Designed miniproteins, single chains, continued (3). Designs and how they scored, part 87

Each design is a single chain, and the fold is of that chain. pLDDT is the mean over its residues in the fold that is shown.

## One batch from the design tools (miniprotein)

Design m11203
Fold by ESMFold2-Fast:
Structure m11203 (fold): chain A 68 residues (1-68)
Amino acid sequence: STADLMERLLALMARASPEQQRRLVEMLREVQERVAELRAAGTPQEEIDAEQGRLHEELLAEFERLVA
């Protein structure tokens, strides 16, 4: 679930440097921008939710790579 992803993300943030935390904020902004684009395009909410879930999983994997 997105809640599980957020919990993992918070655990990584606790170990992340200030620079890594700033990069996380940038990545989260990119996800929000993509979601806004989908809404502007008239994408159904269920498809937006599915895409947001995928983007959050990709963000988590990228952030794990960055922090490791």
Scores: mean pLDDT 82

Design m11204
Fold by ESMFold2-Fast:
Structure m11204 (fold): chain A 53 residues (1-53)
Amino acid sequence: SLDEILRLIGETLRRIGDIYQALIDGKISQEEADEKLKEVREEYRKRLKELDE
């Protein structure tokens, strides 16, 4: 549903923000940030496809 898609977008944007904030705060390395962002992108694409069905 549209509501589930909007929720997924909101969750994804929050996760991206949290990763960048952790990088800025020195809690994670650039390499860790890149890997986490890749994971978030892959999960977003998979979840979006499931919601479009």
Scores: mean pLDDT 84

Design m11205
Fold by ESMFold2-Fast:
Structure m11205 (fold): chain A 66 residues (1-66)
Amino acid sequence: MEEELERRLRELVEEMTREVRESSDEELPAISQRFAPGYAELLRARGVRAGQGIPGGGAVRPLPAP
């Protein structure tokens, strides 16, 4: 359900924002790395994908190249 996914995204963003606001620039890569997997999973579940044809599969099918 989109509402549930939105709530999870909001909670994740709030946690990340708090850590970012209280951390130095040198800590940003570590913070991003900690939150990246959860954020990516939520984006996939919500159906937000960059260049994917179908959601839910979890597999990225590359286009036939040369």
Scores: mean pLDDT 64

Design m11206
Fold by ESMFold2-Fast:
Structure m11206 (fold): chain A 80 residues (1-80)
Amino acid sequence: MEEKEKLLKEAQEIADRVMRIRVFAEVEGILTDELRKLMLEAEEKLIQAVKYVEQGKLDEARKYLNEARKLVDEFEEKVK
């Protein structure tokens, strides 16, 4: 079953998005404390998702990935 590899790939894609948006916000001088908090919350959810994948708890991992993605989408919307 490719689910573990798929979840890890999704986690990496979300992590890459967080990094790109953070660099953009820093360069543009718009990285506020509120945006930084959203970024840290998204990173925390990603760390938990990866831990659940390693434990074989794929349903829990997907829930945390969905929460991380939602936070990144909110961060990206506030930066646009």
Scores: mean pLDDT 81

Design m11207
Fold by ESMFold2-Fast:
Structure m11207 (fold): chain A 78 residues (1-78)
Amino acid sequence: SARLAELQARAEAALAAGDEEAVEKVALEYAELLIEKALKELSPEEVAKKLLELAEQLEKEGYTKLAEAVRERALELA
């Protein structure tokens, strides 16, 4: 919980600063924590579905490389 809030705050700061490299790094850390937490509560198939939804949003925002990484993780879980 506290770690997710910390990463969200870091993401907002990086976005405000226009630091694309920092944004990508924080987004990757955030995605891994979401996967780890989700797998404690949800089936791998349910997590995969949520990851595909996240990948779609990342692609819409222009983070195509991160979207592809998230899709690959979703396929590994299904």
Scores: mean pLDDT 76

Design m11208
Fold by ESMFold2-Fast:
Structure m11208 (fold): chain A 61 residues (1-61)
Amino acid sequence: MTDEEVLDFLERTLDEAIAAGRRDAVENLIKTLEEMAKKASPETKKRIQELVDRARARLAA
């Protein structure tokens, strides 16, 4: 699986967890995304940051 395929899977999983109100799952996905960002290209880091920001906004609600 490519990094892009992994990120697409994580994005879908994150959106499903947010929709279901699964706070713990959202927090775990944020941690996974932050770990991916450490080794990611600038373009991939931007996408990861957008996902993290969206997830954190939902957790704050």
Scores: mean pLDDT 79

Design m11209
Fold by ESMFold2-Fast:
Structure m11209 (fold): chain A 82 residues (1-82)
Amino acid sequence: SKPLSEKLSEEQVKLTKEQAEETVRYAEEAAREGRMSAEELRAAAEHLRELAESARKAGSEEAAEALEEAARRLEELAEEAE
């Protein structure tokens, strides 16, 4: 069996990936409905990139990649919104 700390780290990476994907889906729907501006989408993308950098420094490359991908998708949505 894996130690509890290792299991928690694996679960956190999984949750981060799931939340990153959910954030993209939410932003896509909100932008489509006019409920989220290009400025708000860019601000969210910046925050996701900050989280990705933190994840990389913590050694969670998979989590960092998911967050970077989500940030890139939000920037694409921001360009479409303008």
Scores: mean pLDDT 80

Design m11210
Fold by ESMFold2-Fast:
Structure m11210 (fold): chain A 94 residues (1-94)
Amino acid sequence: KLKEVEEQAQKLRDALIAVGVSEEEAQEAADRVVRRAKENPELSVAALIIGEAIGVFSRELAEKSGVPPTGRESIEVEIEGMKRAGEVLKLVEK
């Protein structure tokens, strides 16, 4: 149900804010989860939440490090982003 998607998106927003992501970026991530779930109801909400969490931290790390979105360093930034996303997912599951 859409209501369950909105509840999970709000948990993602709150978890991102709790780990230091800006309220604006966290809200945009939550909004993208709801939008994508409406566009592709066959996709799991958990997969959408995981994807958005990884995207947020990968972008933040790339911006902070000045790493271009190519080469070996971009892969390392993505791996670090996935680790940080894992901490957010633990908070969402609570």
Scores: mean pLDDT 70

Design m11211
Fold by ESMFold2-Fast:
Structure m11211 (fold): chain A 74 residues (1-74)
Amino acid sequence: AEELAKEAAEKARKAAELLEQGKYEEAEKLAKEAEKLAEEALEKARAAGASEEELEKLKNLILLPTVEEAKRLA
């Protein structure tokens, strides 16, 4: 579950890099892939009986790179 969340975060970061390069179409595709991986990671964690705290850790792995990129571009 954490591994999938990290992969989702990586794809989100690459999507932000592509946006900076003006490659909007490629960025959109990677962002959609990151979203799917994030949902799978959360579903697997819930199925495994993950606590609320563990789910928050997974959310942070996904959201932190996106938030950092948003702050950097602002």
Scores: mean pLDDT 67

Design m11212
Fold by ESMFold2-Fast:
Structure m11212 (fold): chain A 60 residues (1-60)
Amino acid sequence: MEKKLEKIRELLKKSEGDVEKADEAALLFIELADETGDYEEVRKLAEEIYEEIEKEKKEE
């Protein structure tokens, strides 16, 4: 789980101006939810990461 979360975070950071990387991150979230059996927890993690990246974009 931890290794996949790290990859997702990196993809989302690199997705600034690159929609394809954002799509890859979304697919990894789906895969992680399937592995953990807790899609709600994974969804919350996704929302937190997206919010962090959105804040970074506003500071640019």
Scores: mean pLDDT 70

Design m11213
Fold by ESMFold2-Fast:
Structure m11213 (fold): chain A 55 residues (1-55)
Amino acid sequence: MLSPMEQRILVEAKATLEIMKLWVEKKVASPEEQERLDREIEELWRRMEEEVERL
């Protein structure tokens, strides 16, 4: 069983990797796709915060 601190580190690391991947994708995207990706990044950030708060 992971401690709350270890779970937080894993949640934050996983979210950071997913967000970085979307940032790279955004660099080659159209303006419309960039807006969609920005919303997806915001949703991932919010989801991470909700998971950390539940720990």
Scores: mean pLDDT 81

Design m11214
Fold by ESMFold2-Fast:
Order: sequence, then C-alpha cells, then structure tokens
Structure m11214 (fold): chain A 62 residues (1-62)
Amino acid sequence: NPEILEAVRELLKKSGLPILPELVERLANFLLTAPREEALRLLTVAYRMPEEEAEKILSLTD
C-alpha cells in the first residue's frame, strides 16, 4: 500500500529517525497487521504522535 508507506516515511522524518527502507517496511507491516489498540499506542506513545494524526494513518489500513 503506497499511502501507508508514505505515511510511515513522514512519521519517521517528523520523529527525527532515519528513513531506512527496511524500517519503513517493518513499521508499515506492523500498522497493517497489529490490533488497532497496539498500533495506536505505538504511534502516540513511542512516536509521540497526536491521537488524531495516528487515527488518520490507521484509516489507511482499511
């Protein structure tokens, strides 16, 4: 899914993390396969993303 890969790249960029292709793929796969609660927690707690932005990214997994 190109949209989720792009959203993950922007997330890593905003978080000051290196945009490594392997990391992008792993994070995108996690967001596509994990329970919504776990994916939300990763985005809001680990990456310090606002809940509203995290929910927008997770809407791309539909």
Scores: mean pLDDT 79

Design m11215
Fold by ESMFold2-Fast:
Structure m11215 (fold): chain A 69 residues (1-69)
Amino acid sequence: SAMEEAEKKKVEELKEKGIRAAREGDEFTVGVYLVALASLHVAAKNAGYEEVAKFADEAIREVAEEAEK
C-alpha cells in the first residue's frame, strides 16, 4: 500500500542518517535515530505492517553495528 511504501522510505532515510552519524562519532544523534527507528518498528508491528516492521528492525541492526566500529 502507499502508506507502507511511505513508511519504508522513512525507515531508509532514518537508517542513512543514523549510519552517517555513527561514522562521524555523533553518539547523541545515533541515539535519536535509533529511538525513531524503534518507534516505527513498534508502530508498524502493532498495525500489522510486517514488511515495514522487518525493514525497521534490520535498519536498527545496521545503525547499531556501524556505531560499534
Scores: mean pLDDT 87

Design m11216
Fold by ESMFold2-Fast:
Structure m11216 (fold): chain A 96 residues (1-96)
Amino acid sequence: SEIEKKLELLKKAQLYVQEAIRALRNGADRDTVIELLEKAKKYLKEAGFDELAQRVEETIEKVRTSDDRDGLIRDLMEVLAEINKKIVKLEKELKS
């Protein structure tokens, strides 16, 4: 179903945001973090969540220009929380 496809794409985006947060915490280079966030952005766009994809794009630009890893982690934790809210909403719709 359309809901199942969107849910699968959101779960992939969730995974890549979680991996980007882990990479930042572990001191990974900027290119590694950007690659993970580009994957998250791709899946958010495919799922039709353009506003969340734009927030990830803004974080990618901050990764390129900033050394404030704690600030980047905070921004990504907020994006992750919004992805989790969308997952919960779609899971409830699927059970209806």
Scores: mean pLDDT 88

Design m11217
Fold by ESMFold2-Fast:
Structure m11217 (fold): chain A 80 residues (1-80)
Amino acid sequence: SIAEEIKKLADEVLELYNKTLQAIRDGDVEKAKELLEEFKKKMKELIELLKKVDPESAESAEEWSKELIEEMEKKIEEVE
């Protein structure tokens, strides 16, 4: 079901977020950049599914996603 796909993507996005933050803490800039690109891809997939079932939640998720990505990019620059 679409709900199961959303849950799976949400779990994957959360895992990628945590792995990216861990790579940043470890000072592994290359790994952090790679994980952030995977996070961006999975978040985009999640938002596209959300647009089909809840457009307002999708819009909120897009805004939140931009803020998280900017925060992670800034943290990567600070350890680079």
Scores: mean pLDDT 86

Design m11218
Fold by ESMFold2-Fast:
Structure m11218 (fold): chain A 64 residues (1-64)
Amino acid sequence: SQADKLVEQAQQLLKEGDLPGAQRTIAQLALLALQEKDPEKRKEIWKRVQELSDQLLEAIRQQE
């Protein structure tokens, strides 16, 4: 699905150290969650947004 593709893109960008790219992709995933009309699917996308955001914050800490 589109959500799965954005998750894979964000994970790849995090591995590459492209933190701005990862942040933009996570933002796109969050926008997809806001547009999702199915509450269960929306909850699943938001969980992935949270997990990726935690990974992004950890990656930022490692670059300081």
Scores: mean pLDDT 85

Design m11219
Fold by ESMFold2-Fast:
Structure m11219 (fold): chain A 109 residues (1-109)
Amino acid sequence: METLEEVLDRIYAAVRAGREVEAWRIADEFLQKMTPEEIEEFLRLAIKRIEAETDPALVEGLASFVARVLLTNPKVTPEQRERILAELEKIPNVSDETLELVRLAMEAA
């Protein structure tokens, strides 16, 4: 049985390799089997990875991945989007430029 952390490891590896479309596909296939509450827990685990990351490119890639899930997953509620974005904004390693891209992407959806 694949754990949330194992799925996140696969997504992280895809983002690190510049294969963002693959990361989105892995997430979409996995998250379609989850409840909205489980999806929020998964996104919180992704945020913890971003908090621990020191590579700005990986921080940006993972933040963009989280934004993509928030925008495209039909199970994510508006209230969950606001909560997860607020948590992402609290991360010191996420640049103001990355946060602005997340906000613009959410407004464009």
Scores: mean pLDDT 74

Design m11220
Fold by ESMFold2-Fast:
Structure m11220 (fold): chain A 92 residues (1-92)
Amino acid sequence: SSLAEELRRLAELAERAAERADEMSLEELRRTAAGLALAVAHLAEMAGLPELAEEARRLAERARAARTKEEAQELLREVAELARRAAEEVEA
């Protein structure tokens, strides 16, 4: 599925951002995590997975509220994991 491939690509982008967290400001990490989470929400909604889409929207809200780089980095890892779960659900 092209949706599953796009979701896996979002997971890879989130992992790369988490790996590069030391090169980014907290504000850049918040924006990246929130943006990727919203992209996951959009694809999950298109795939008919409203519960995963809502979980992704909650991750975006948490990302915008992150107070430290460590919190934002952990949220990027959570976005990657959610994107993988959504991809697996699309292929199930």
Scores: mean pLDDT 90

Design m11221
Fold by ESMFold2-Fast:
Structure m11221 (fold): chain A 66 residues (1-66)
Amino acid sequence: MSVEEAFRELLAALDAGASPEEIVALMKRLAQLSKDPVNLTLAAMLVAVSRHPQRKEALDAIAEAG
C-alpha cells in the first residue's frame, strides 16, 4: 500500500461514516507508511474538516495515539 492509497482509504472511510476506531487504525497505517509528519498533519486536518458525525471523537483518539 502506498501513502496515496492510505489517503484514499481515509477519505473513503470519512465519507462512509467509519467508526473513530477505524479512522485511528487508518492514521496508524499512514504513520507506518510515511515518516513525514506533514502527511500525518494533513490527514488530521482532513478528519477535522470532514462532515463525519464523530469527527471530535476521532480527533481525540488520534491525539491520544500521537
Scores: mean pLDDT 75

Design m11222
Fold by ESMFold2-Fast:
Parts: sequence; structure tokens; C-alpha cells
Structure m11222 (fold): chain A 74 residues (1-74)
Amino acid sequence: VSEEELDREVLRALGLIYLTLAKQAESKGDYEGAIKMYEKAAELFEQAGDTEMASNARKRAEELKKKYEEIKKK
């Protein structure tokens, strides 16, 4: 196992931690917190080279951001 692969695994693990925190925040109705956590997870997955996980987390953040804006406008 190369050093670069180990570094990517660490970044991916951090991304999973933030993804878990985002899901917990979302479940509690903390949309603002969840959005920030999903965005951070996406950045970490992107740095880890996990493009699919990064894309999914980013899209979820964007989706929640739109939902939160609609809630605020009412």
C-alpha cells in the first residue's frame, strides 16, 4: 500500500465522518449545519479522489440549500 493511497483513505474516512454528521444534523432539522457538513464531506471525498461520493454529497448539499431557501421565503 502506497503512502498516497493511505493519505486518500484518511481523507475518505474524514469525508465519511462529515457525511454522518450531515445526516444526523439533517435528521434533527438543522438544515444549515447539514449543508455545511455535506459541503465539507464533498471536498474531502474530492481530495481523496472519490469523485462519485464527492458528487453525491455536493448534490445533497445543493438540494438541501434549495429546500432551506424555500422554507425561509415562507
Scores: mean pLDDT 81

Design m11223
Fold by ESMFold2-Fast:
Structure m11223 (fold): chain A 89 residues (1-89)
Amino acid sequence: MTKIELVKEILKILGSEDKFEDVLKIANLYNPEEPPKHPAFQELISLDIETLKKVIEFLKKNPNATVEELTKIPGVSKLTAEFILSLKE
C-alpha cells in the first residue's frame, strides 16, 4: 500500500473521498518536482506507512476523534492532526 492509497483511505473514512483530487493538487503529490504547497499535508505524507495505518485504524474506531487523541499516536504532530480532522468536512 502506497502513501497516496493511505491518504485516500483517510479521506474515505472522513466522508471526503470526493475531495481527493483537490487535496492531491494542493499537496503536489502528482507533481513531485514542484516545492511542497501544503506544510501539514507534507508532514502527513512524511509519516511512515505503519504510523499512517495506525491513524486509519484509530479513525475507523473513533469517528469523533479529537486532535489531542490523534497526537497520542507516535509521529503525529498537532498540525498534522488538525489537518486530518479538517478533511472531515
Scores: mean pLDDT 68

Design m11224
Fold by ESMFold2-Fast:
Structure m11224 (fold): chain A 75 residues (1-75)
Amino acid sequence: MIEEVKEEIRKLIEEGVSAEEIKKQLEENKKLAEEALKRAEAEGAPEEEIERAREAIEVAEAAIKEVEKLEKEKA
């Protein structure tokens, strides 16, 4: 999954989507995932729900790092 997200980001940048726009969207997704994790943990949600929230955060972090790497390579 993380590899697939990184490949999608590379394709979007190659197609002319701004790295800044991609990063902004990913940061918003990460924020939502962090809020979901916080609520799930506070409410004692099932392990599966907590795991999904953690995975979403990890995927978003990896994607943001990939965007930053591609920005630095072009700069």
Scores: mean pLDDT 78

Design m11225
Fold by ESMFold2-Fast:
Structure m11225 (fold): chain A 112 residues (1-112)
Amino acid sequence: HMPERLRELIERLEEAIQSGNVDEARKALVELFREISRYLREKLGADPEIEALTQRLIEAVEKGDVPAARAAFDELQRLILEKLREKGVTPSPELIRAFAAAREALDAMEAA
């Protein structure tokens, strides 16, 4: 099961995007990926590549470097889905929803 905190962060990110609050979307996106990283550590164990890409994504988002954030996000999403597949774990609907919300947040940041 996905932690309640992860669902709350997805909803907060989606609301920030809908309201056009780019600063709140940026903060929610950072907190969301910190929580996803914690969740994946529990499910997959510590993965240095996932941890490095997560840190790169967070730093790029905090700096407003949308191209760097998008590149890090694309690599991280691909790696997470690959590692889950290798473990025979089906991605949760909440994780897929989180990835969709993150993509929309990056698009909103780029448009601003």
Scores: mean pLDDT 84

Design m11226
Fold by ESMFold2-Fast:
Structure m11226 (fold): chain A 74 residues (1-74)
Amino acid sequence: SLEAAEKAAELEEDPSVRTGIGVAIAFARSSGTPVDPETAAAWARFLLIADGYSEEEAQARAERLKKLVEELMK
């Protein structure tokens, strides 16, 4: 959901992950599609890898973000 994704962005300390959430939110707003935890995590992983993080580190951080969004949706 957009609300959960926006809240996760406020709580996330990693600038690359926050940017990934922001891009996903902007895309969802333009298309009217809600941002789900998997979409937010996919964008975060993409941006972390682009920033030079290892695939393992990017995946771990993206999965942490996904769980955070899922918890905020409850």
Scores: mean pLDDT 67

Design m11227
Fold by ESMFold2-Fast:
Structure m11227 (fold): chain A 71 residues (1-71)
Amino acid sequence: KLEEARELLKRGVEHYENGDYEKAIEDFEKARKLATEVIENSTDFDEILDAGAIDLAASVYLVEARKELEK
């Protein structure tokens, strides 16, 4: 689940860099959902920290991608 969230974040960043903002948003939303599930269910501090970093990164990219679609 954590690894899937990480892969989705990486794919979302690739879509964002290529200008595929709608695809990027979909991947970032999925990455955030999975990262949040890890935060809620894990007792491992390293996993929670990694998931928190993924959630934060995906959240920032979501705001940026949505702004690009409004241009």
Scores: mean pLDDT 81

Design m11228
Fold by ESMFold2-Fast:
Structure m11228 (fold): chain A 70 residues (1-70)
Amino acid sequence: SEKEKLEEEVKRLEKEIENIEEEIKKLKEELAAETDPEKKARLEEEIERLERQREFLKERIEELKKKIEE
């Protein structure tokens, strides 16, 4: 079923978001402990990149959920 395939894709993307959220949490903990300004800047850039990726995946999930409702 096409609907089942879309539901499986949603579950896969939800797991990917969970992994990204865990990575963001770890990087934020590293940032809080970091004293080197250059390393802080790199950690902040990586966190922002992952937050953008998370937002993109959330939008993708919402699009897939709309297709499932059709």
Scores: mean pLDDT 88

Design m11229
Fold by ESMFold2-Fast:
Structure m11229 (fold): chain A 87 residues (1-87)
Amino acid sequence: MEEAIELAREAHERAVEAARKASPQLYDTVRGLGEAMIRAVEKGDAKAVRAAADSIVTTLRLHPELQEAADFVREAADKIVELLEKK
């Protein structure tokens, strides 16, 4: 749980910094979605983590220059889900 929360915070910080450099409006949207993803991890809700990550990735994909950040969020979400599904 703590490891998954830390990964979610790292993914959030990277996505927010990428969005901030692109646009103030994108920053606000991504910040809110990242907060939702962290809350989902704290609740152990893998489905909610994937939903929040999908929303972040879709939002970042509207900007070609943010494709690397979008891919990072998707990969981080996959790792977080694996940690939450850990036996």
Scores: mean pLDDT 81

Design m11230
Fold by ESMFold2-Fast:
Structure m11230 (fold): chain A 61 residues (1-61)
Amino acid sequence: MYTPEQQRLLLELARKMQESKSVEEAQAALDEALSKITDPAARAGAQAMGDQMIAQLAADL
């Protein structure tokens, strides 16, 4: 289980991903989150979330 701080960073990423209107915005949000997330499991979760959202946005283009 990751810390409340890591959970907060993942929730912020999820929120930013939902607000993203382009692949570039989603990628920027993911990069920012990964720069702050230090837990390996939380980083893996962030990467998976980002990859899924970026793929979804790219498919819509």
Scores: mean pLDDT 79

Design m11231
Fold by ESMFold2-Fast:
Structure m11231 (fold): chain A 83 residues (1-83)
Amino acid sequence: MEEELERIRSLADQAVKAAEQGKYDEAIKLLEQLAESPHPTVRAAARDALEELKKTGKLSPSQIAALYLTVVGAEVEERYPLK
Protein backbone atom coordinates (compact mmCIF):
# COMPACT_ATOMS: atom_id res chain seq x y z
CA MET A 1 0.00 0.00 0.00
CA GLU A 2 2.52 2.66 1.14
CA GLU A 3 5.01 1.45 -1.49
CA GLU A 4 2.38 1.85 -4.23
CA LEU A 5 1.50 5.40 -3.05
CA GLU A 6 5.22 6.30 -2.93
CA ARG A 7 5.61 4.88 -6.46
CA ILE A 8 2.64 6.94 -7.74
CA ARG A 9 4.00 10.14 -6.15
CA SER A 10 7.52 9.46 -7.49
CA LEU A 11 6.21 8.76 -11.01
CA ALA A 12 4.08 11.93 -11.01
CA ASP A 13 7.01 14.08 -9.82
CA GLN A 14 9.37 12.51 -12.38
CA ALA A 15 6.84 12.92 -15.22
CA VAL A 16 6.29 16.62 -14.42
CA LYS A 17 10.06 17.26 -14.17
CA ALA A 18 10.73 15.37 -17.44
CA ALA A 19 8.05 17.42 -19.25
CA GLU A 20 9.44 20.69 -17.82
CA GLN A 21 12.97 19.70 -18.95
CA GLY A 22 11.74 18.89 -22.48
CA LYS A 23 12.27 15.15 -22.05
CA TYR A 24 9.09 14.44 -23.96
CA ASP A 25 9.53 10.66 -24.47
CA GLU A 26 10.44 10.11 -20.80
CA ALA A 27 7.43 12.16 -19.62
CA ILE A 28 5.06 10.14 -21.86
CA LYS A 29 6.48 6.82 -20.58
CA LEU A 30 6.12 7.91 -16.94
CA LEU A 31 2.54 9.15 -17.48
CA GLU A 32 1.65 5.85 -19.21
CA GLN A 33 2.84 4.05 -16.06
CA LEU A 34 0.61 6.33 -13.94
CA ALA A 35 -2.34 5.54 -16.26
CA GLU A 36 -1.98 1.88 -15.11
CA SER A 37 -2.45 2.93 -11.45
CA PRO A 38 -5.03 1.03 -9.32
CA HIS A 39 -6.51 4.44 -8.32
CA PRO A 40 -9.19 5.64 -10.80
CA THR A 41 -8.56 9.34 -10.08
CA VAL A 42 -4.81 8.94 -10.70
CA ARG A 43 -5.48 7.05 -13.96
CA ALA A 44 -7.87 9.79 -15.17
CA ALA A 45 -5.41 12.60 -14.36
CA ALA A 46 -2.54 10.70 -16.03
CA ARG A 47 -4.61 10.14 -19.20
CA ASP A 48 -5.61 13.82 -19.34
CA ALA A 49 -1.95 14.84 -18.91
CA LEU A 50 -0.87 12.36 -21.62
CA GLU A 51 -3.47 13.79 -24.02
CA GLU A 52 -2.29 17.37 -23.41
CA LEU A 53 1.41 16.45 -23.65
CA LYS A 54 0.87 14.58 -26.95
CA LYS A 55 -1.13 17.51 -28.41
CA THR A 56 0.92 20.49 -27.12
CA GLY A 57 4.33 19.02 -26.17
CA LYS A 58 4.02 20.45 -22.64
CA LEU A 59 1.94 20.24 -19.45
CA SER A 60 -0.09 23.30 -18.41
CA PRO A 61 0.01 24.45 -14.75
CA SER A 62 -3.63 23.32 -14.38
CA GLN A 63 -2.81 19.74 -15.54
CA ILE A 64 0.25 19.63 -13.26
CA ALA A 65 -1.91 20.78 -10.33
CA ALA A 66 -4.64 18.23 -11.18
CA LEU A 67 -2.07 15.40 -11.34
CA TYR A 68 -0.52 16.31 -7.97
CA LEU A 69 -3.94 16.81 -6.32
CA THR A 70 -5.19 13.37 -7.41
CA VAL A 71 -1.95 11.74 -6.16
CA VAL A 72 -2.40 13.50 -2.79
CA GLY A 73 -6.08 12.51 -2.78
CA ALA A 74 -5.17 8.84 -3.33
CA GLU A 75 -2.64 9.04 -0.46
CA VAL A 76 -5.25 10.56 1.90
CA GLU A 77 -7.87 7.97 0.81
CA GLU A 78 -5.48 5.09 1.63
CA ARG A 79 -4.62 6.52 5.08
CA TYR A 80 -8.13 7.72 5.98
CA PRO A 81 -10.63 5.60 4.00
CA LEU A 82 -14.27 6.71 3.99
CA LYS A 83 -15.14 3.36 5.69
Scores: mean pLDDT 76

Design m11232
Fold by ESMFold2-Fast:
Structure m11232 (fold): chain A 58 residues (1-58)
Amino acid sequence: GEKEKAAERAKNAAKAAADLGDAVGAQRSTEYAKLAEQAKDAEEAKKYMELAGKAAGG
């Protein structure tokens, strides 16, 4: 479902940051990915997915 896809994308952002050697971005993005997995609904999961992406990319 949409919630699961958002959580998967958040995890992918964390993995990408880790693969690039961005330890700080990877750690922050991983925290948001966990919140996305634990989100109550798809909208909350998408919110954490966006935060994970920002942490990984900026």
Scores: mean pLDDT 80

Design m11233
Fold by ESMFold2-Fast:
Structure m11233 (fold): chain A 71 residues (1-71)
Amino acid sequence: ATVSVAGTVSSYLEKDGKVINESRPVATLTTPLSQADEVREQVLKKAEEEAERISKETGGDTYSSVRQVVS
């Protein structure tokens, strides 16, 4: 079996009385099920690095998440 691991960054910025919410896919990797945990860690790390970058550039709050789908 294979598994698809997807990393996403969500950003929240309040500016001029408006809340801007955005979600962006960072990475999607397909791997054998036996390697799913390792790949999940790699994807999460990439999402966390991207979240930190966006937070520093915008001054808003960011959140990273990872989802797995088995095929």
Scores: mean pLDDT 76

Design m11234
Fold by ESMFold2-Fast:
Structure m11234 (fold): chain A 90 residues (1-90)
Amino acid sequence: SVRELAEEAIEILEEALPELPPELQERAREAIERLREAAEREDVEELLEAVEEAREVLMEGLPYFSDVAKAIGRILRLIGIELDLRRMLE
């Protein structure tokens, strides 16, 4: 469901948040808020855009993570969510 995909994306960002520099932490918090709003409206297109921004934040955050393999795993999980959302738009 839209709400379940949003919740998973939020959890991924919240897990990554403490290791990000302040500018990326702010972008991550903005993405979390967008994810919550899109889920409440059940807006699949807005949710997809918010998940894409979440992925961009984590990709830019790669040099800052202590566990790069875990960080890549988070990015792959976000890509999985993006693919699921795109299937809902077909």
Scores: mean pLDDT 88

Design m11235
Fold by ESMFold2-Fast:
Structure m11235 (fold): chain A 67 residues (1-67)
Amino acid sequence: ASELLEKAVELFKRGDEQEKKGDYEKALTYYREAKVLFLQLEPDNPLARQLVAEADERIKRIEEKLK
């Protein structure tokens, strides 16, 4: 489902924008939402599997900043 991938990528980009603004709580919310959609796609899409890993790294980075 290319439309679902496009939505997931848009959420991921919104996470990046919020992180740049220093709104770590909003960035974390967007990254988590994007990861949920990437996980739904990953069994059928190798790119989605890679993007799950990218989302996990960004989530970990933000969680470290919020400590």
Scores: mean pLDDT 83

Design m11236
Fold by ESMFold2-Fast:
Structure m11236 (fold): chain A 71 residues (1-71)
Amino acid sequence: MSPVEQMRRLLEELRRLVAERAPLEEIRKVMRELDRVAERVLAEGSDEERIQAARIMQEANELVAAYEAAA
């Protein structure tokens, strides 16, 4: 599985946790894993992969920020 594909899967998991109103600790755990994979893409990925990673991270950050603000 590519790092970008792994990030998309983690973003889908994050969306599910938010929809299920999961504990913030579980959401933060997935976000930490997403950050770790994103760092690898930024270090080793192609320009196209870096653009995709940035988009996924933007969406994840917006989703988590909205969820934390609502808590």
Scores: mean pLDDT 84

Design m11237
Fold by ESMFold2-Fast:
Structure m11237 (fold): chain A 69 residues (1-69)
Amino acid sequence: GAMAELARERADLAERYATLGRQKGIEVAKLDVKEGVSKPEEIPLYAERGEKVGYNAGLQVFEERLAAA
């Protein structure tokens, strides 16, 4: 039903954006480490933060699509 489709779209967007956010966090961390503004041991913290930001961004995209419908 429509509710199952919406739940799947929400989960897919959250997961996809979380994965992209994690990857971007790692890339930014590597640049910050290279520039001496962060430590190598902080890379996992950037990844976790990026993943959380991405997850929330995916949920926001879902909410905006739902509001536009």
Scores: mean pLDDT 86

Design m11238
Fold by ESMFold2-Fast:
Structure m11238 (fold): chain A 58 residues (1-58)
Amino acid sequence: SELAARAAAAVEANKDKSIEEQEKIVRELLEELKAEGATDEEIAEATNAALAVLGKLA
């Protein structure tokens, strides 16, 4: 999904930062997506996409 791609891209753009900073960026992005009207399903997909990228970097 577009939101999952945005979440994954945000982690990739910040891969030079600590895992804590990357997790903070993901949390802030998910809050923004909810404010933009994203559904719970879209938020779950975006979260899973971001965690998959984080798992590859950790």
Scores: mean pLDDT 77

Design m11239
Fold by ESMFold2-Fast:
Structure m11239 (fold): chain A 64 residues (1-64)
Amino acid sequence: DGLTEGVAAILFGVGKLLASKGKLEEALELYEKAKELLKSTKNPNEKLLKDIEEEIKKIKEKLK
C-alpha cells in the first residue's frame, strides 16, 4: 500500500539525515524500521528495499 511505502521512505530519509550528522546507531534503527515496515506490505517496492539494505550495510561497516 502507498501509505506504508511512504512512511518507510520518510523513515529512510530521516535515517540518512541522521547518518550525515554522524548519528550512525540512530540512523541504523530507522533503516531497520523502514525495512521491516516495507517488508510488511503485500508487494514491497524492491528498489527502495534494496536502497535501504545498502545503507544498512554501509553503517554496519562504519560501526566496526
Scores: mean pLDDT 83

Design m11240
Fold by ESMFold2-Fast:
Structure m11240 (fold): chain A 57 residues (1-57)
Amino acid sequence: GAAAEEAELRRGLERARELLAQGQASAAMTGAHDLLKRWPDNEEARALLEEARAALR
């Protein structure tokens, strides 16, 4: 249901942020990309993907 989907999205976003904070930009990018496959219009996941890409430069 919607509540379970929201919980999965929140957990995925938290994990991707933690990976970025640890300097694991490639893993964070993969996580954000996987979130966008499930929620293509999610702005926060898109922002995380761009932040991870910037960290890889």
Scores: mean pLDDT 83

